# Designs tried in a protein design run: designed miniproteins, single chains, continued (3). Part 71

Each design is a single chain, and the fold is of that chain. pLDDT is the mean over its residues in the fold that is shown.

## One batch from the design tools (miniprotein)

Design m10614
Fold by ESMFold2-Fast:
Structure m10614 (fold): chain A 89 residues (1-89)
Amino acid sequence: KEEAVERFRKFAEEHGLEKTARYARDWAIGLLAQKYSKEKAEAFKKEIDALTEREGLIRALQLGIDVAKEMGYENAAAAFEEALRLVEE
């Protein structure tokens, strides 16, 4: 848990907030594909792409947290929570 959050913070410091948030968003969409299907993940991606970039990112991270927790991926959930905190400020 703590190690994953620390690695995520270091990545944010090195690559910047925008790249880090985008990486977390893509990771959340990947978990959706794993839990449901590639087709459902693609449909969700199209829905969030119709929102503002900020709103779409927040929505993807929120769903990523829920999916990761439901799958038992505590490290992924912690990383998404940190990314959401950085984006929302």
Scores: mean pLDDT 72

Design m10615
Fold by ESMFold2-Fast:
Structure m10615 (fold): chain A 91 residues (1-91)
Amino acid sequence: VTVESVSLKVGETATVTVTNTRDAPRGVALLHIDDQLPVQSKELKLGETATFSVTATEAKPITLTLELVYQDEEGRTVESEVAKIVNVNVS
């Protein structure tokens, strides 16, 4: 898993990206905020990149977790991994 840090001011937007590097029939990128249920999702083919944007509304730290879920041809989850964690410091 990749861990990154970003500094923002209130009202600024963080942009985070993840790429599907696995040869799987289906891939889904999920964005979690502060270890909650996924708040954004994008389907990814092999080699595609998902871009997610999060706007800082309060001067407090935010943790973004990017999960890649790999599915078979029937849409069943075969594997999932945390691809990236982004620690957002907001001032």
Scores: mean pLDDT 77

Design m10617
Fold by ESMFold2-Fast:
Formats: structure tokens, sequence, C-alpha cells
Structure m10617 (fold): chain A 60 residues (1-60)
């Protein structure tokens, strides 16, 4: 089961594997990629990509 989180800042997509987010955009965290990055899906757009963990705040 994925965990919901919100972007605490705008996130640029610098590579094709990355997910661009606006501040306040909600995502579902699908998988931890490493200590600093997750694979997430935007709940606004449905797009998936890599996002920095520090840019996300988990929601309950």
Amino acid sequence: MGIRAVAVRPVPALNEDELALREGEEVLILEEVDDKRVLAQSLTTGRRGIVPKEALEPLE
C-alpha cells in the first residue's frame, strides 16, 4: 500500500525519470528508490516519477 504525501516546495523534473510537482501537490509514494529518493505518482495528474524525499511531507 502506498503512503500519501504532499510536496512542500515546487519540484522540477531534470530528467525523463523524474516527476515535476508544484507546491501543495499530493502524491502517492509507491516505492523507496534509495535513502534520498522515492518513486511517486501525482494524485493530480496521474504521472509517475522519481521525487526527492526531502520535498515530501507524509500525510495520514
Scores: mean pLDDT 82

Design m10618
Fold by ESMFold2-Fast:
Structure m10618 (fold): chain A 91 residues (1-91)
Amino acid sequence: MEKRAEELLERGRRLSERLKKDPEVYRAIQIKVALELTPEEQRKELIEEIMRLENWTEEEIQKMIEEAEKHEEEVEEVLRLFREMEELAKE
């Protein structure tokens, strides 16, 4: 278990290091991943919280979501990593 958890954390670290080379794209992907991991009923509240924390307008957060949609493969890679980590935590 420990070794598999360490391997997943290392994969996450390498993915983060790769993605954060473009900070704007990285932030867009983080927002999209957070929305996909959030139940539909709570997504509006999450959007409002992000707007408050980042001091963004509704137009600015919509632009970030649209930017993330252009990076669908990276979003899916991050979501798959989170799913694998959640599955490991249940064992």
Scores: mean pLDDT 78

Design m10619
Fold by ESMFold2-Fast:
Structure m10619 (fold): chain A 92 residues (1-92)
Amino acid sequence: YNLGLTYKSLGKLDLAVKEYKKAIELKPNFAKAHYELAKIYFGQDKLDLAIKEYKKAIELDPDGAAKAHYNLARLYAMQNKLDEALKEYKLA
């Protein structure tokens, strides 16, 4: 996880993805790793992968999910899924 954050800050997104996936393999319930992976996918326009990982982060940590709901709302808005976007904004 810490190495993933370092690679992300250096713009080495493929290496960051690899480290977050490794963190998830070691700790499948690691909501923060799913959230960080989703942010990278969002930045890469991999919208379906980003949605999947944000939903997983919300599932694993509903009480800490405000930022994940906000980013999921932005993704749905970018896909013109306005009803889904509005629902997620209300949960953020």
Scores: mean pLDDT 78

Design m10620
Fold by ESMFold2-Fast:
Structure m10620 (fold): chain A 56 residues (1-56)
Amino acid sequence: SLKEELLKLAEEYRAKAEELRKEAEKKEGIEKEILLGMAALLEGMAAYFEKLAEKL
């Protein structure tokens, strides 16, 4: 179902965000900021997909 697809996509985005945060631990300066920013965006998208799934 679309609900299951959205929840799976949210899980994948959260997993990718965790990977980016781990990579950020190995970086400094602008590279670290980019990785952390991308992780935050992916987490936000995951939360949005979870919210949409609740309406289905």
Scores: mean pLDDT 90

Design m10621
Fold by ESMFold2-Fast:
Structure m10621 (fold): chain A 58 residues (1-58)
Amino acid sequence: MTDADLETLRRSAEALLADPSLSPEVKALLARALEAARAGDGLTAATLILAAAVESAL
């Protein structure tokens, strides 16, 4: 995973967090994804974004 991939994950999480209609659970997953992306853990960030997408569909 490249630094560009990590930056993309970070920006995606920030953009999704701007949606006020999201549940607190989805926002918590996205906040953790943002923290993981900032720490350089792209796999954890991607996994948490996917988990947030699944949670938002339920």
Scores: mean pLDDT 78

Design m10622
Fold by ESMFold2-Fast:
Structure m10622 (fold): chain A 55 residues (1-55)
Amino acid sequence: MVPAETRERILEAARRLKEAGELTPETKDSLATRLARHFGVSKSDVQKILDEVLS
């Protein structure tokens, strides 16, 4: 699983992307791939965080 510090950074990035209108259901998969690569975590872990932000 994702370390707490890394999870907080991903949540912050996801919230900023949502505010900018870049995080949508249609862009979630591509953003999950990008964020997973950037933070060095699994895509599935990032997708869970993005789903939380989109709720």
Scores: mean pLDDT 80

Design m10623
Fold by ESMFold2-Fast:
Structure m10623 (fold): chain A 63 residues (1-63)
Amino acid sequence: SAKEERLRELIRQGTAAYKAGNYEEAAELFEEAARVAEELGDHELAEGLRKMAKMARILAKKQ
């Protein structure tokens, strides 16, 4: 579905931003991915993505 493709794209972009040290951007992308996962009914994935976003925000504040 279009939402599944959007979710994969957001995770890919968030992971790339995280690896580049762009933690603020990574956090925003993972938060958006979590919303799409929630809309798809994947609550476990949504919680995992929210935890990734929280970690990225913590790392952003340490730079």
Scores: mean pLDDT 90

Design m10624
Fold by ESMFold2-Fast:
Structure m10624 (fold): chain A 74 residues (1-74)
Amino acid sequence: MESYKKLAEEAEERLKKDPNDAEAWYRLGEAYEKLGKLEEAARYYRKAGLLYRDRGDYARAHEAFQRYNELVLL
């Protein structure tokens, strides 16, 4: 649990410097998912997917959107 809190804090620091850091949004999603904060995790994965798509990284965008769907669709 503590390592995921640190991962979230590191991602949040990256986002304070660059709010379009798709990888930081994805890592924030992973951290919040492991912390059991699934609604926030889903939102962060969706944000990462949109940013990856906007830069043409369709493989990472697909992975991020798949994570989002796993949390909101059963």
Scores: mean pLDDT 83

Design m10625
Fold by ESMFold2-Fast:
Structure m10625 (fold): chain A 81 residues (1-81)
Amino acid sequence: VKEYIEKAREHLELAKEKLKKGDEEGAREHIEKAIRYAATAAQLAGNIEAFELARKAGEALEKGDLEGAIEYAEKAIETLE
């Protein structure tokens, strides 16, 4: 579980850096990875709140809301930490 939380955090920070540089495609790829790791950690931990936050991050990402996706992914990871 802890390894998945750490990987989610690493990818979320990389997504923020990519977005800051205007690399929306790179940001999107790292957000997708952060969400996958966070959702897996939430499922393994039985943390329904974190799983729902990861799901909302995925919905924001599908809508092209990269900032919203990052915010929900951050909350999911914080709930697991």
Scores: mean pLDDT 84

Design m10626
Fold by ESMFold2-Fast:
Structure m10626 (fold): chain A 95 residues (1-95)
Amino acid sequence: MVEEIAKEILAKYEASPYATEEALAKLKKILEEALKLIKEGMSAEELEKKAVELGEQAEELLKQGKEEEAKELAEKALAYAAAAELLRRAEERKK
């Protein structure tokens, strides 16, 4: 299950000497959003394509000086990318 993979990623990060409370909170939020996207039934390929599109839009907004809007799109792009990665890891475990 993708939920187990997300928990394993979080546990490995918590065991790391480089883990901070702020980074853990951000990782938890990204993984929660990724799990929501997976439940919506998107494929890994669709999630990756959307992550790229959102990332490109975030870069364009940043060039225009719209830092807050760029940050929101960048965070969405990270959630889509994480969702695609979780699905790929789950597929590898099915063999």
Scores: mean pLDDT 80

Design m10627
Fold by ESMFold2-Fast:
Structure m10627 (fold): chain A 60 residues (1-60)
Amino acid sequence: MRKQFVDNLREAVERNRRDPGAVQEMRYVHGGKELTLRISWPEGVEIEEILDEPAPPLPA
């Protein structure tokens, strides 16, 4: 992946790491194309599963 894309992912992951295990939905634009990330994993896991399907916050 390009550095710009990776940088955006890193920022999104860091935000998600603050609340690991929770379903997060975030959108980023790279090269004029919108990216929707749905991240959900334990705090010790790196970016490995990036889906382009938005998911609402966990039902509480």
Scores: mean pLDDT 54

Design m10628
Fold by ESMFold2-Fast:
Structure m10628 (fold): chain A 71 residues (1-71)
Amino acid sequence: EYPPPSEERLAELRAALEAGIAAIKSVEEAERAKEILRKMLELARELGWEELARVLEEALRKVEELLEELK
């Protein structure tokens, strides 16, 4: 089956997600990010990629907190 992402790939993804979240300026952008992250998290969980799922859950939490601040 599909191999899980490497530690290097997970670190790159985490950095990219943090940069992307920091660039969000509006409720619309935050809601779009939340939708994308939710879909990615569902796929990661379905594939059993627990470490990727944790990274995505953390990013989703940060977007949810940002969305509350922007409201």
Scores: mean pLDDT 81

Design m10629
Fold by ESMFold2-Fast:
Structure m10629 (fold): chain A 58 residues (1-58)
Amino acid sequence: NPLLDEAKTLVTDAVKAGKEGDIDAALEEALKALEVMAQLTQEEQDEILKEGSDLWSE
């Protein structure tokens, strides 16, 4: 699913920017991720959020 892959990329980029202290970039990527995620199923949204949480915990 191209939207699922896009949302995963955006969440990954948001987490990386946040960890680097680039809050503006993190917010921009997070907002884009939310727009894409609104087009996904709840199960796909849960998968993306879990991956983002795992990346943040590293």
Scores: mean pLDDT 81

Design m10630
Fold by ESMFold2-Fast:
Structure m10630 (fold): chain A 97 residues (1-97)
Amino acid sequence: YIEKGLEAMSKGKYDEAIEYFEKAIKENPNDAEAWLNLGKAYFNQKKYDEAIEYYKKAIELDPNYAEAYANLSLVYLEQGKEEEAKEYAEKAEELEE
């Protein structure tokens, strides 16, 4: 399901991507990558509250997931929350080093 979701993402078919990532999560609820990708699909639809929720779920499952922190920072930046964006960006940078 993840592979089909990523293919749908590459084609801009975000509703289809969401369905595939939801199926991946149903099969494995502890797949941090599936939660990250679900958040990315919602972010691309400008559904920022849902994107934040799913990125935080990915971080809960994998606290060292640098990409999830980076994406969470980007969502806060889009919302004009520069302080929160900076905190998560610094965390992402720390985890990549």
Scores: mean pLDDT 83

Design m10631
Fold by ESMFold2-Fast:
Structure m10631 (fold): chain A 88 residues (1-88)
Amino acid sequence: SELEKEAEKLLEEAKKRGDEVLAEAAEAVLSAKEKVKEAYLNYAKALLAKLKGDEEKAAEYLEKAKQVPVLTPEEIDEGIELIVRAVS
């Protein structure tokens, strides 16, 4: 899928940077359930944008990630962990 291709590109970028947090975020997208995959991808994109110093794009992706359908408690916890990693 297109989401998986974008996640794979993020994982390659993480490997080039030696960034374990970005790598974990990209791997979380690849292993995520379909209904939260888009949100996780946007969190990973926000992290990469912050690493590049693009605060405007980071804010845009974080806003998109928060606009997801009703999630289970497990999926909410996973999303929160990704946000924490993205801003750390």
Scores: mean pLDDT 72

Design m10632
Fold by ESMFold2-Fast:
Structure m10632 (fold): chain A 50 residues (1-50)
Amino acid sequence: SEAEARAQVEQTLARFGLTVEALADRAGLTPEALLDRLVQRYLANPQAFT
């Protein structure tokens, strides 16, 4: 479930030419911290990633 959410988030970002690493750098976060936040948002509202 969480691993699937993580893959979906990464896949969605890649479709728009974005990377977790680039977004994390701009936000002053580690890639892991940003990815955790995005996964939580995906689990709360999957429609935001479709």
Scores: mean pLDDT 76

Design m10633
Fold by ESMFold2-Fast:
Structure m10633 (fold): chain A 58 residues (1-58)
Amino acid sequence: MAELERVLERLRERARAAGWSEAQIEAMVAAYREHARRSGEVPPEPPALPVLTAPEAA
């Protein structure tokens, strides 16, 4: 759904601005997409990004 893609794109932008690595960003996006696909719902944009174990930017 178009709404899901918009949310995912915004999440990518937010994570990149926060200094996340491309791998961490794609892992988060994949998890979000999987949840939406499984439930058939587009989850709302979260107010804060999930905390991953030791995200690396360098």
Scores: mean pLDDT 69

Design m10634
Fold by ESMFold2-Fast:
Structure m10634 (fold): chain A 58 residues (1-58)
Amino acid sequence: SEKALKEAEEFSKLLKKALEEKDKEAMEKVLEELIKLVPDLSEEEKKEVLEKALNSKI
């Protein structure tokens, strides 16, 4: 749980970086990994990851 949360945070950070760099390939790879982590996350952890992803949209 804690490890999955930290991993999701790391990937959210990488996704934000890929978005800023406009690197479509890196973005797709990070998204695939994030989606893979979603089933392992609790409802609370999923919400936190989504909040971080929303932050990257602004």
Scores: mean pLDDT 65

Design m10635
Fold by ESMFold2-Fast:
Structure m10635 (fold): chain A 61 residues (1-61)
Amino acid sequence: EEVIKKAQELMKEAGLPTEEIKEGDSGENVQAVQLALYKKGYKEVPTDKKFNEELKKIIEK
């Protein structure tokens, strides 16, 4: 719940389109969130275009 809201906020901050994003999703929207997190200093973020458990834990921080 809060993870999805935080992901959408990160996409908005990066100037990216916001769409419904959830665990198990894949593609450009997920990669955009990963890149936004990386720019925020989360260097361990995977850039595999997958919304997995590891990405969820990073967003929670």
Scores: mean pLDDT 67

Design m10636
Fold by ESMFold2-Fast:
Structure m10636 (fold): chain A 70 residues (1-70)
Amino acid sequence: SVQDIQQTLIQYSRTQTRDDTIDIVMDRVQQQLSPDSYQIVFITSHDLRSDPSSTQQQMVDTIISTLNSV
């Protein structure tokens, strides 16, 4: 579910790098959500991978917001 993916995101963000956290979340989105939802989350997460001004928490909050919209 979207909630399970959000919990995974929060848990991994505490111990993993940004890229590793996004990689695990995208794997779960691919397995559990529709291709259209995957595409939306992919676009958001791709931009976040290259944003050195955002904190880990801001990255998490942005992906949670995106997951809530799909």
Scores: mean pLDDT 86

Design m10638
Fold by ESMFold2-Fast:
Structure m10638 (fold): chain A 55 residues (1-55)
Amino acid sequence: MKYKVVGYEISEDGVVTFTLEDDDGKKYTEVMKVPSITDEELEELIKKIEEEIKE
């Protein structure tokens, strides 16, 4: 099964909620608390989440 990050939301307290979708179109959420992140760090987090879910 493959997972793809289809969306993310950053809350005011630095909580990032990622929405993942599998090959069946089912959606899952992963939540990480990061007080402050850059766009580069966010891209790295997305890659890590996709890798972690795959393997």
Scores: mean pLDDT 69

Design m10639
Fold by ESMFold2-Fast:
Structure m10639 (fold): chain A 80 residues (1-80)
Amino acid sequence: SLKDKELERQLKAARIGVEMGEKLSELYPELRPLVEEAKRHYDKAIEAYKNGDYEKAKEHFLEAMKAFSRAATAYMERLA
């Protein structure tokens, strides 16, 4: 369905976010716990999506986005 395609697109974007976050946490180790939290939720979202549990996948996707938002805030606070 259209909603399933949107969720798939969102999960692909979240994967890019995890990859970029992992690279950024090599430069700013203080971001690593937030990036790891986002990755854990991303992994759970993918697992739920593969099992056809789209509600659970969306829930974990949103939690991953919250973790990315916190990481972005922490990163911005580090800029001089």
Scores: mean pLDDT 83

Design m10640
Fold by ESMFold2-Fast:
Structure m10640 (fold): chain A 57 residues (1-57)
Amino acid sequence: DEATEVLRKLLEEKGVKVGDLSLDARFTVAQARAIAENLALQGVKEFSGPFRLAEAE
């Protein structure tokens, strides 16, 4: 899943500890990038868990 890989890579580049990631099949690379950037800016140190998009496509 390209979106999952983008999210993980960007978070790891920012020094965020990445646990288990499970992105919804509807998740896009653009959304993953936006989320990673936002989390990094907020100073999130660890991120994991299922990521779901409620019809945000």
Scores: mean pLDDT 67

Design m10641
Fold by ESMFold2-Fast:
Structure m10641 (fold): chain A 74 residues (1-74)
Amino acid sequence: SLPVLSEEELRQRKERLLAQMRELGFPEEVIEEVDRLLDELIRAHRAGDLERARALENEIKRLYIEALDALAAA
């Protein structure tokens, strides 16, 4: 289940994740898409739309895993 996080905690997690992705050499297009989805996740959480927040978190995780697998295969 998705934990209830403050907007500030979500923003801190966003910055941390994006920084990690840049250090790992993720494509900029993937980083930009994850950034966009994380902003939507923060909005969904603020609205109390936990179903949408869960769906967005799952989409972000899929994009991250797919991009990470592509880097490992290169």
Scores: mean pLDDT 81

Design m10642
Fold by ESMFold2-Fast:
Parts: structure tokens; C-alpha cells; sequence
Structure m10642 (fold): chain A 81 residues (1-81)
């Protein structure tokens, strides 16, 4: 099992890679690696904190504005078709 310090360090490296990811495949691969590290962590408080940080980084990658723009464009295109 990973120590809390080792898990947090590895997860921060993965979060930085997640920020740099440009494709859905890269994002999925990094999320998979994060999941593996999380499975090695038994500290529930640490898991909760890390899950929150991961969510924040993913949301930073896909801002609400970007999601809203994509949804609006798709909806408008469907309405015209």
C-alpha cells in the first residue's frame, strides 16, 4: 500500500499531466492511473480530499463555459437540421 505522502505526490504528478492532456484518450488514461493510486489508499479523508482536487482539475480542463458553448452549438445545429 502507498503511504499518504507517496500517494499525494504521485497524484499531483498525474494532475499536472491531466492539465497538459489534449485528447480524451490521454484524459482517460490519466484518470485510470489516478484510480489505481486511489485504490492503494486506505485513508478515507485523504481519498475524499484527492477526489475533490481531481474533480477541480477536470473542471478546470472542461470549464462550465466550454461545456455550455459545446451544448449550445450542438443544440442549435440540431434545431436547424
Amino acid sequence: MLSDEEAEERLRELLERLRAAKTNLEIMRIQGEIGKVMAEVENEELRERIAREVTEEVMSKLSEEDRAVIERVFRAELARA
Scores: mean pLDDT 67

Design m10643
Fold by ESMFold2-Fast:
Structure m10643 (fold): chain A 101 residues (1-101)
Amino acid sequence: MARGAIVRSGEVTAAVIVEPDGHATIGVSAAPSASEEEIYEAVRAAVRWAREQGATRLTVTVPDDERTRRAAIRALEEEGFRVVAVSRGEDGDTVIEAERA
């Protein structure tokens, strides 16, 4: 059974779903006024929770801006994941794919 959680830090929300195969999807919503630190803290908590649920592969979708991309990549790397791809999603968001290092 898939497991889900919602993490909030200030004006940032990260929704996490961990599939039984070890793939987790994290969707991040951040207000324009949210700080890079708030984004980093929300994503890091979501990644940590996903890892504790057994996630080995992550797909993280963030708003298409430098601030959110930097914060998300930093959070992934600090929680022991290696970024393997960065691309643009259908809705213009940034999609970051990572694997357990």
Scores: mean pLDDT 85

Design m10644
Fold by ESMFold2-Fast:
Structure m10644 (fold): chain A 65 residues (1-65)
Amino acid sequence: SSQVSLATAFAIELVALGISTVEIRIVGDRVEVTLRGASPEQQEAARALAERYNAAGHKVEVHVV
């Protein structure tokens, strides 16, 4: 699906930023990313990336635990 391609692209960009995601979920037309043990800098980078994707018309949410 187009959401699988979106999730894959987002995951590749997170890896390029040095971030290993714990979990990525597709929920309807939305991609949900959960980070565990991420540093404040990693959290900021992931949220900034999600904001860029959202500005492009995609639905990406970042959660931190």
Scores: mean pLDDT 80

Design m10645
Fold by ESMFold2-Fast:
Structure m10645 (fold): chain A 79 residues (1-79)
Amino acid sequence: LSEEEKREIEATLAFIGGYIAYQAKDYETAVKWFEKAAELAKDDPERRADFYRQLAEAYENLGKTDEAERWRKKAEEAA
């Protein structure tokens, strides 16, 4: 695996971890995984935007509305 391929796989696994946590309503864990996924997807703006949207939804479910708005704005800017 190249470093780029490894990074893509790691981003996908981080997203899956975040999704599982989100569905379990463990939004604190979901936030951590989605942040990792977004960082690993630095070379893929479209995927990064999707991860920012998931991050915003997780923050909204935590009651952190200011953080949720910030991440939604980043998602729109990244797409």
Scores: mean pLDDT 83

Design m10646
Fold by ESMFold2-Fast:
Structure m10646 (fold): chain A 87 residues (1-87)
Amino acid sequence: AAKVEQIRTAGGAGSARLLEDVKKGGTVRVPIPGLPKGSDVTGAAVNEDGTLVAAGTGKAISPDEAEITLNKDAKKGDYVGAAAVVS
């Protein structure tokens, strides 16, 4: 998983800042407390102006983290947000 700085956590959602470039198909771990392991999550990478750079999907890997796979390249300094998929 790519190196990140954790920014925010909330029940079912979290965000982190990229500390390195992430290529398409690369993974990012985002702090999301309170999700059962294996829960589906969706995410997005945005640059500092809020422009969408990449989308992502993944799963909770622990009670505190989800792992998101990005569908496009993202750069160091971009922000990755992720949230639990709700039915």
Scores: mean pLDDT 79

Design m10647
Fold by ESMFold2-Fast:
Structure m10647 (fold): chain A 58 residues (1-58)
Amino acid sequence: IEEGEEAFRKKKYEEAVKKYKEAIEKDPKDRKAWANLAKALAKLGKFDEAEEAILKAL
């Protein structure tokens, strides 16, 4: 998560998506990782994928 947040702050949204997906692979119930993944996907304009990710965060 922290590595993904650093990438997000640097506007490296593709790298942020990768890091958040790695966090989810280790813990699929990490709601914070799913919410952060949704934010990064939205910044990339991938709104359908972002919506799916936010539903997993609930």
Scores: mean pLDDT 79

Design m10648
Fold by ESMFold2-Fast:
Parts: structure tokens; C-alpha cells; sequence
Structure m10648 (fold): chain A 66 residues (1-66)
């Protein structure tokens, strides 16, 4: 569904912005929503999982700097 793809992209953008702002709690909440979306829509799972992996690596780096 186009609507599901748009929702995934919105969540990815919002999670990226949260990471950029150092808002790790918000970033984690958005990542959890992306995981739920990937479980319900297997056709998007591969793409969503790659973005989640990238976001989690960024979060880990931020945590190590603090």
C-alpha cells in the first residue's frame, strides 16, 4: 500500500531527526513503531530493517560519546 510506504518514510525521517537532536528516547520509540510496521507488512521489512540498523548504530555512537 502507498499509505503504508508513506507512513514508513515518515517514521524513518522522524527517527533520523530525533537522533540528530540527541533525543534517544524519542528515536527508540519511533524505531519500535517501525519494527511493528515491518512485522505487519513483510514486503517492507528488508528496507525498514536496514534503516533501523543504521539508526541504532548512530544511537550507539552517541551513547559512547556521553
Amino acid sequence: SLEVREEALKLIREAGTAVANGDIEKAQELIDKLRELAEKHPELRGAIDRYIASLEKQIEKIKKLK
Scores: mean pLDDT 83

Design m10649
Fold by ESMFold2-Fast:
Structure m10649 (fold): chain A 114 residues (1-114)
Amino acid sequence: AVTLTESGGGTFPEGGSVTLTSKASGGEVDAMGWYRQRPGQPLELVAVILRDGSQWFHPSVAGRFSISYDAATQTLTLDMRDLRLEDTAVYYTAAVVGTDLYLGAGTELTVVPR
């Protein structure tokens, strides 16, 4: 089984930036991504990186967020810029291994007005 451990959450000002990281263990992955769940909303897919380096972003975050994966440290990174109040959510990492999907425990991000 793959284990995912997120970090980097907390409280940040609107217009600021934050980097969320996730460390994977337990084997190689076919794809990794970030989901988020905003208060009272369903889980939504934010960004994906595939084994070949191909990337996808949800249109609401395109141009503000970047995703990267370092295979040597097994670390997935989400770099978030120009934070908005609607970015307030619990952020989860996901890993795809074959047909199986693994989710981390999540990290909470709160964006506050400036």
Scores: mean pLDDT 85

Design m10650
Fold by ESMFold2-Fast:
Structure m10650 (fold): chain A 60 residues (1-60)
Amino acid sequence: MKAQDEADKLIIEILQKLSKGEKPSEELIKKAQESFTKAFKEVLDEGLKRSKELQEELLK
């Protein structure tokens, strides 16, 4: 929950800078990338678990 909010906040900051014609800092980009990577890893792990449960149901 909070990890997604943090990632969204970072993306909004990047988009705001781009809208003003400013280049976002490399540090800001890396921070957003790490936040997204962690959120994505958690989502992928949960998705894999759900996928196995779905496959078991389909093999009924």
Scores: mean pLDDT 73

Design m10651
Fold by ESMFold2-Fast:
Parts: C-alpha cells; sequence; structure tokens
Structure m10651 (fold): chain A 60 residues (1-60)
C-alpha cells in the first residue's frame, strides 16, 4: 500500500519521498487517519510545523 511505501521510505530517512506517498494515500482516501498522522509527523521532521499542524488537525 501507499502507507507501507511511505513508512519504508521514512525508515530510510527519505522524508520528502515518504511525504509524497502519504499525500497519494490521502488523495485516494481524504479521511485516512493513519496517512494524515504519518504525513503530519514527516512534515514536522522536515521543519514544516504549520503543514504538520494542519494534518494533525485533519486527523482529529
Amino acid sequence: SLIEKGKELEKEGKLEEAAEEYVKAIKKDPNNKEALENLAKVEEKLGREGTAEFYYEKAK
């Protein structure tokens, strides 16, 4: 799945590529809490705190 690909890329330190896979997952299912939370964490690690906060709020 796209989420599994994102997690694998995250383990490899490929944070920007991981974010792209999570974005694809969200485009397929905008309410996918796991994808939203994982994207928020990656955006936070990339120093994009505002983007991270947006996705944490969407994940509820």
Scores: mean pLDDT 84

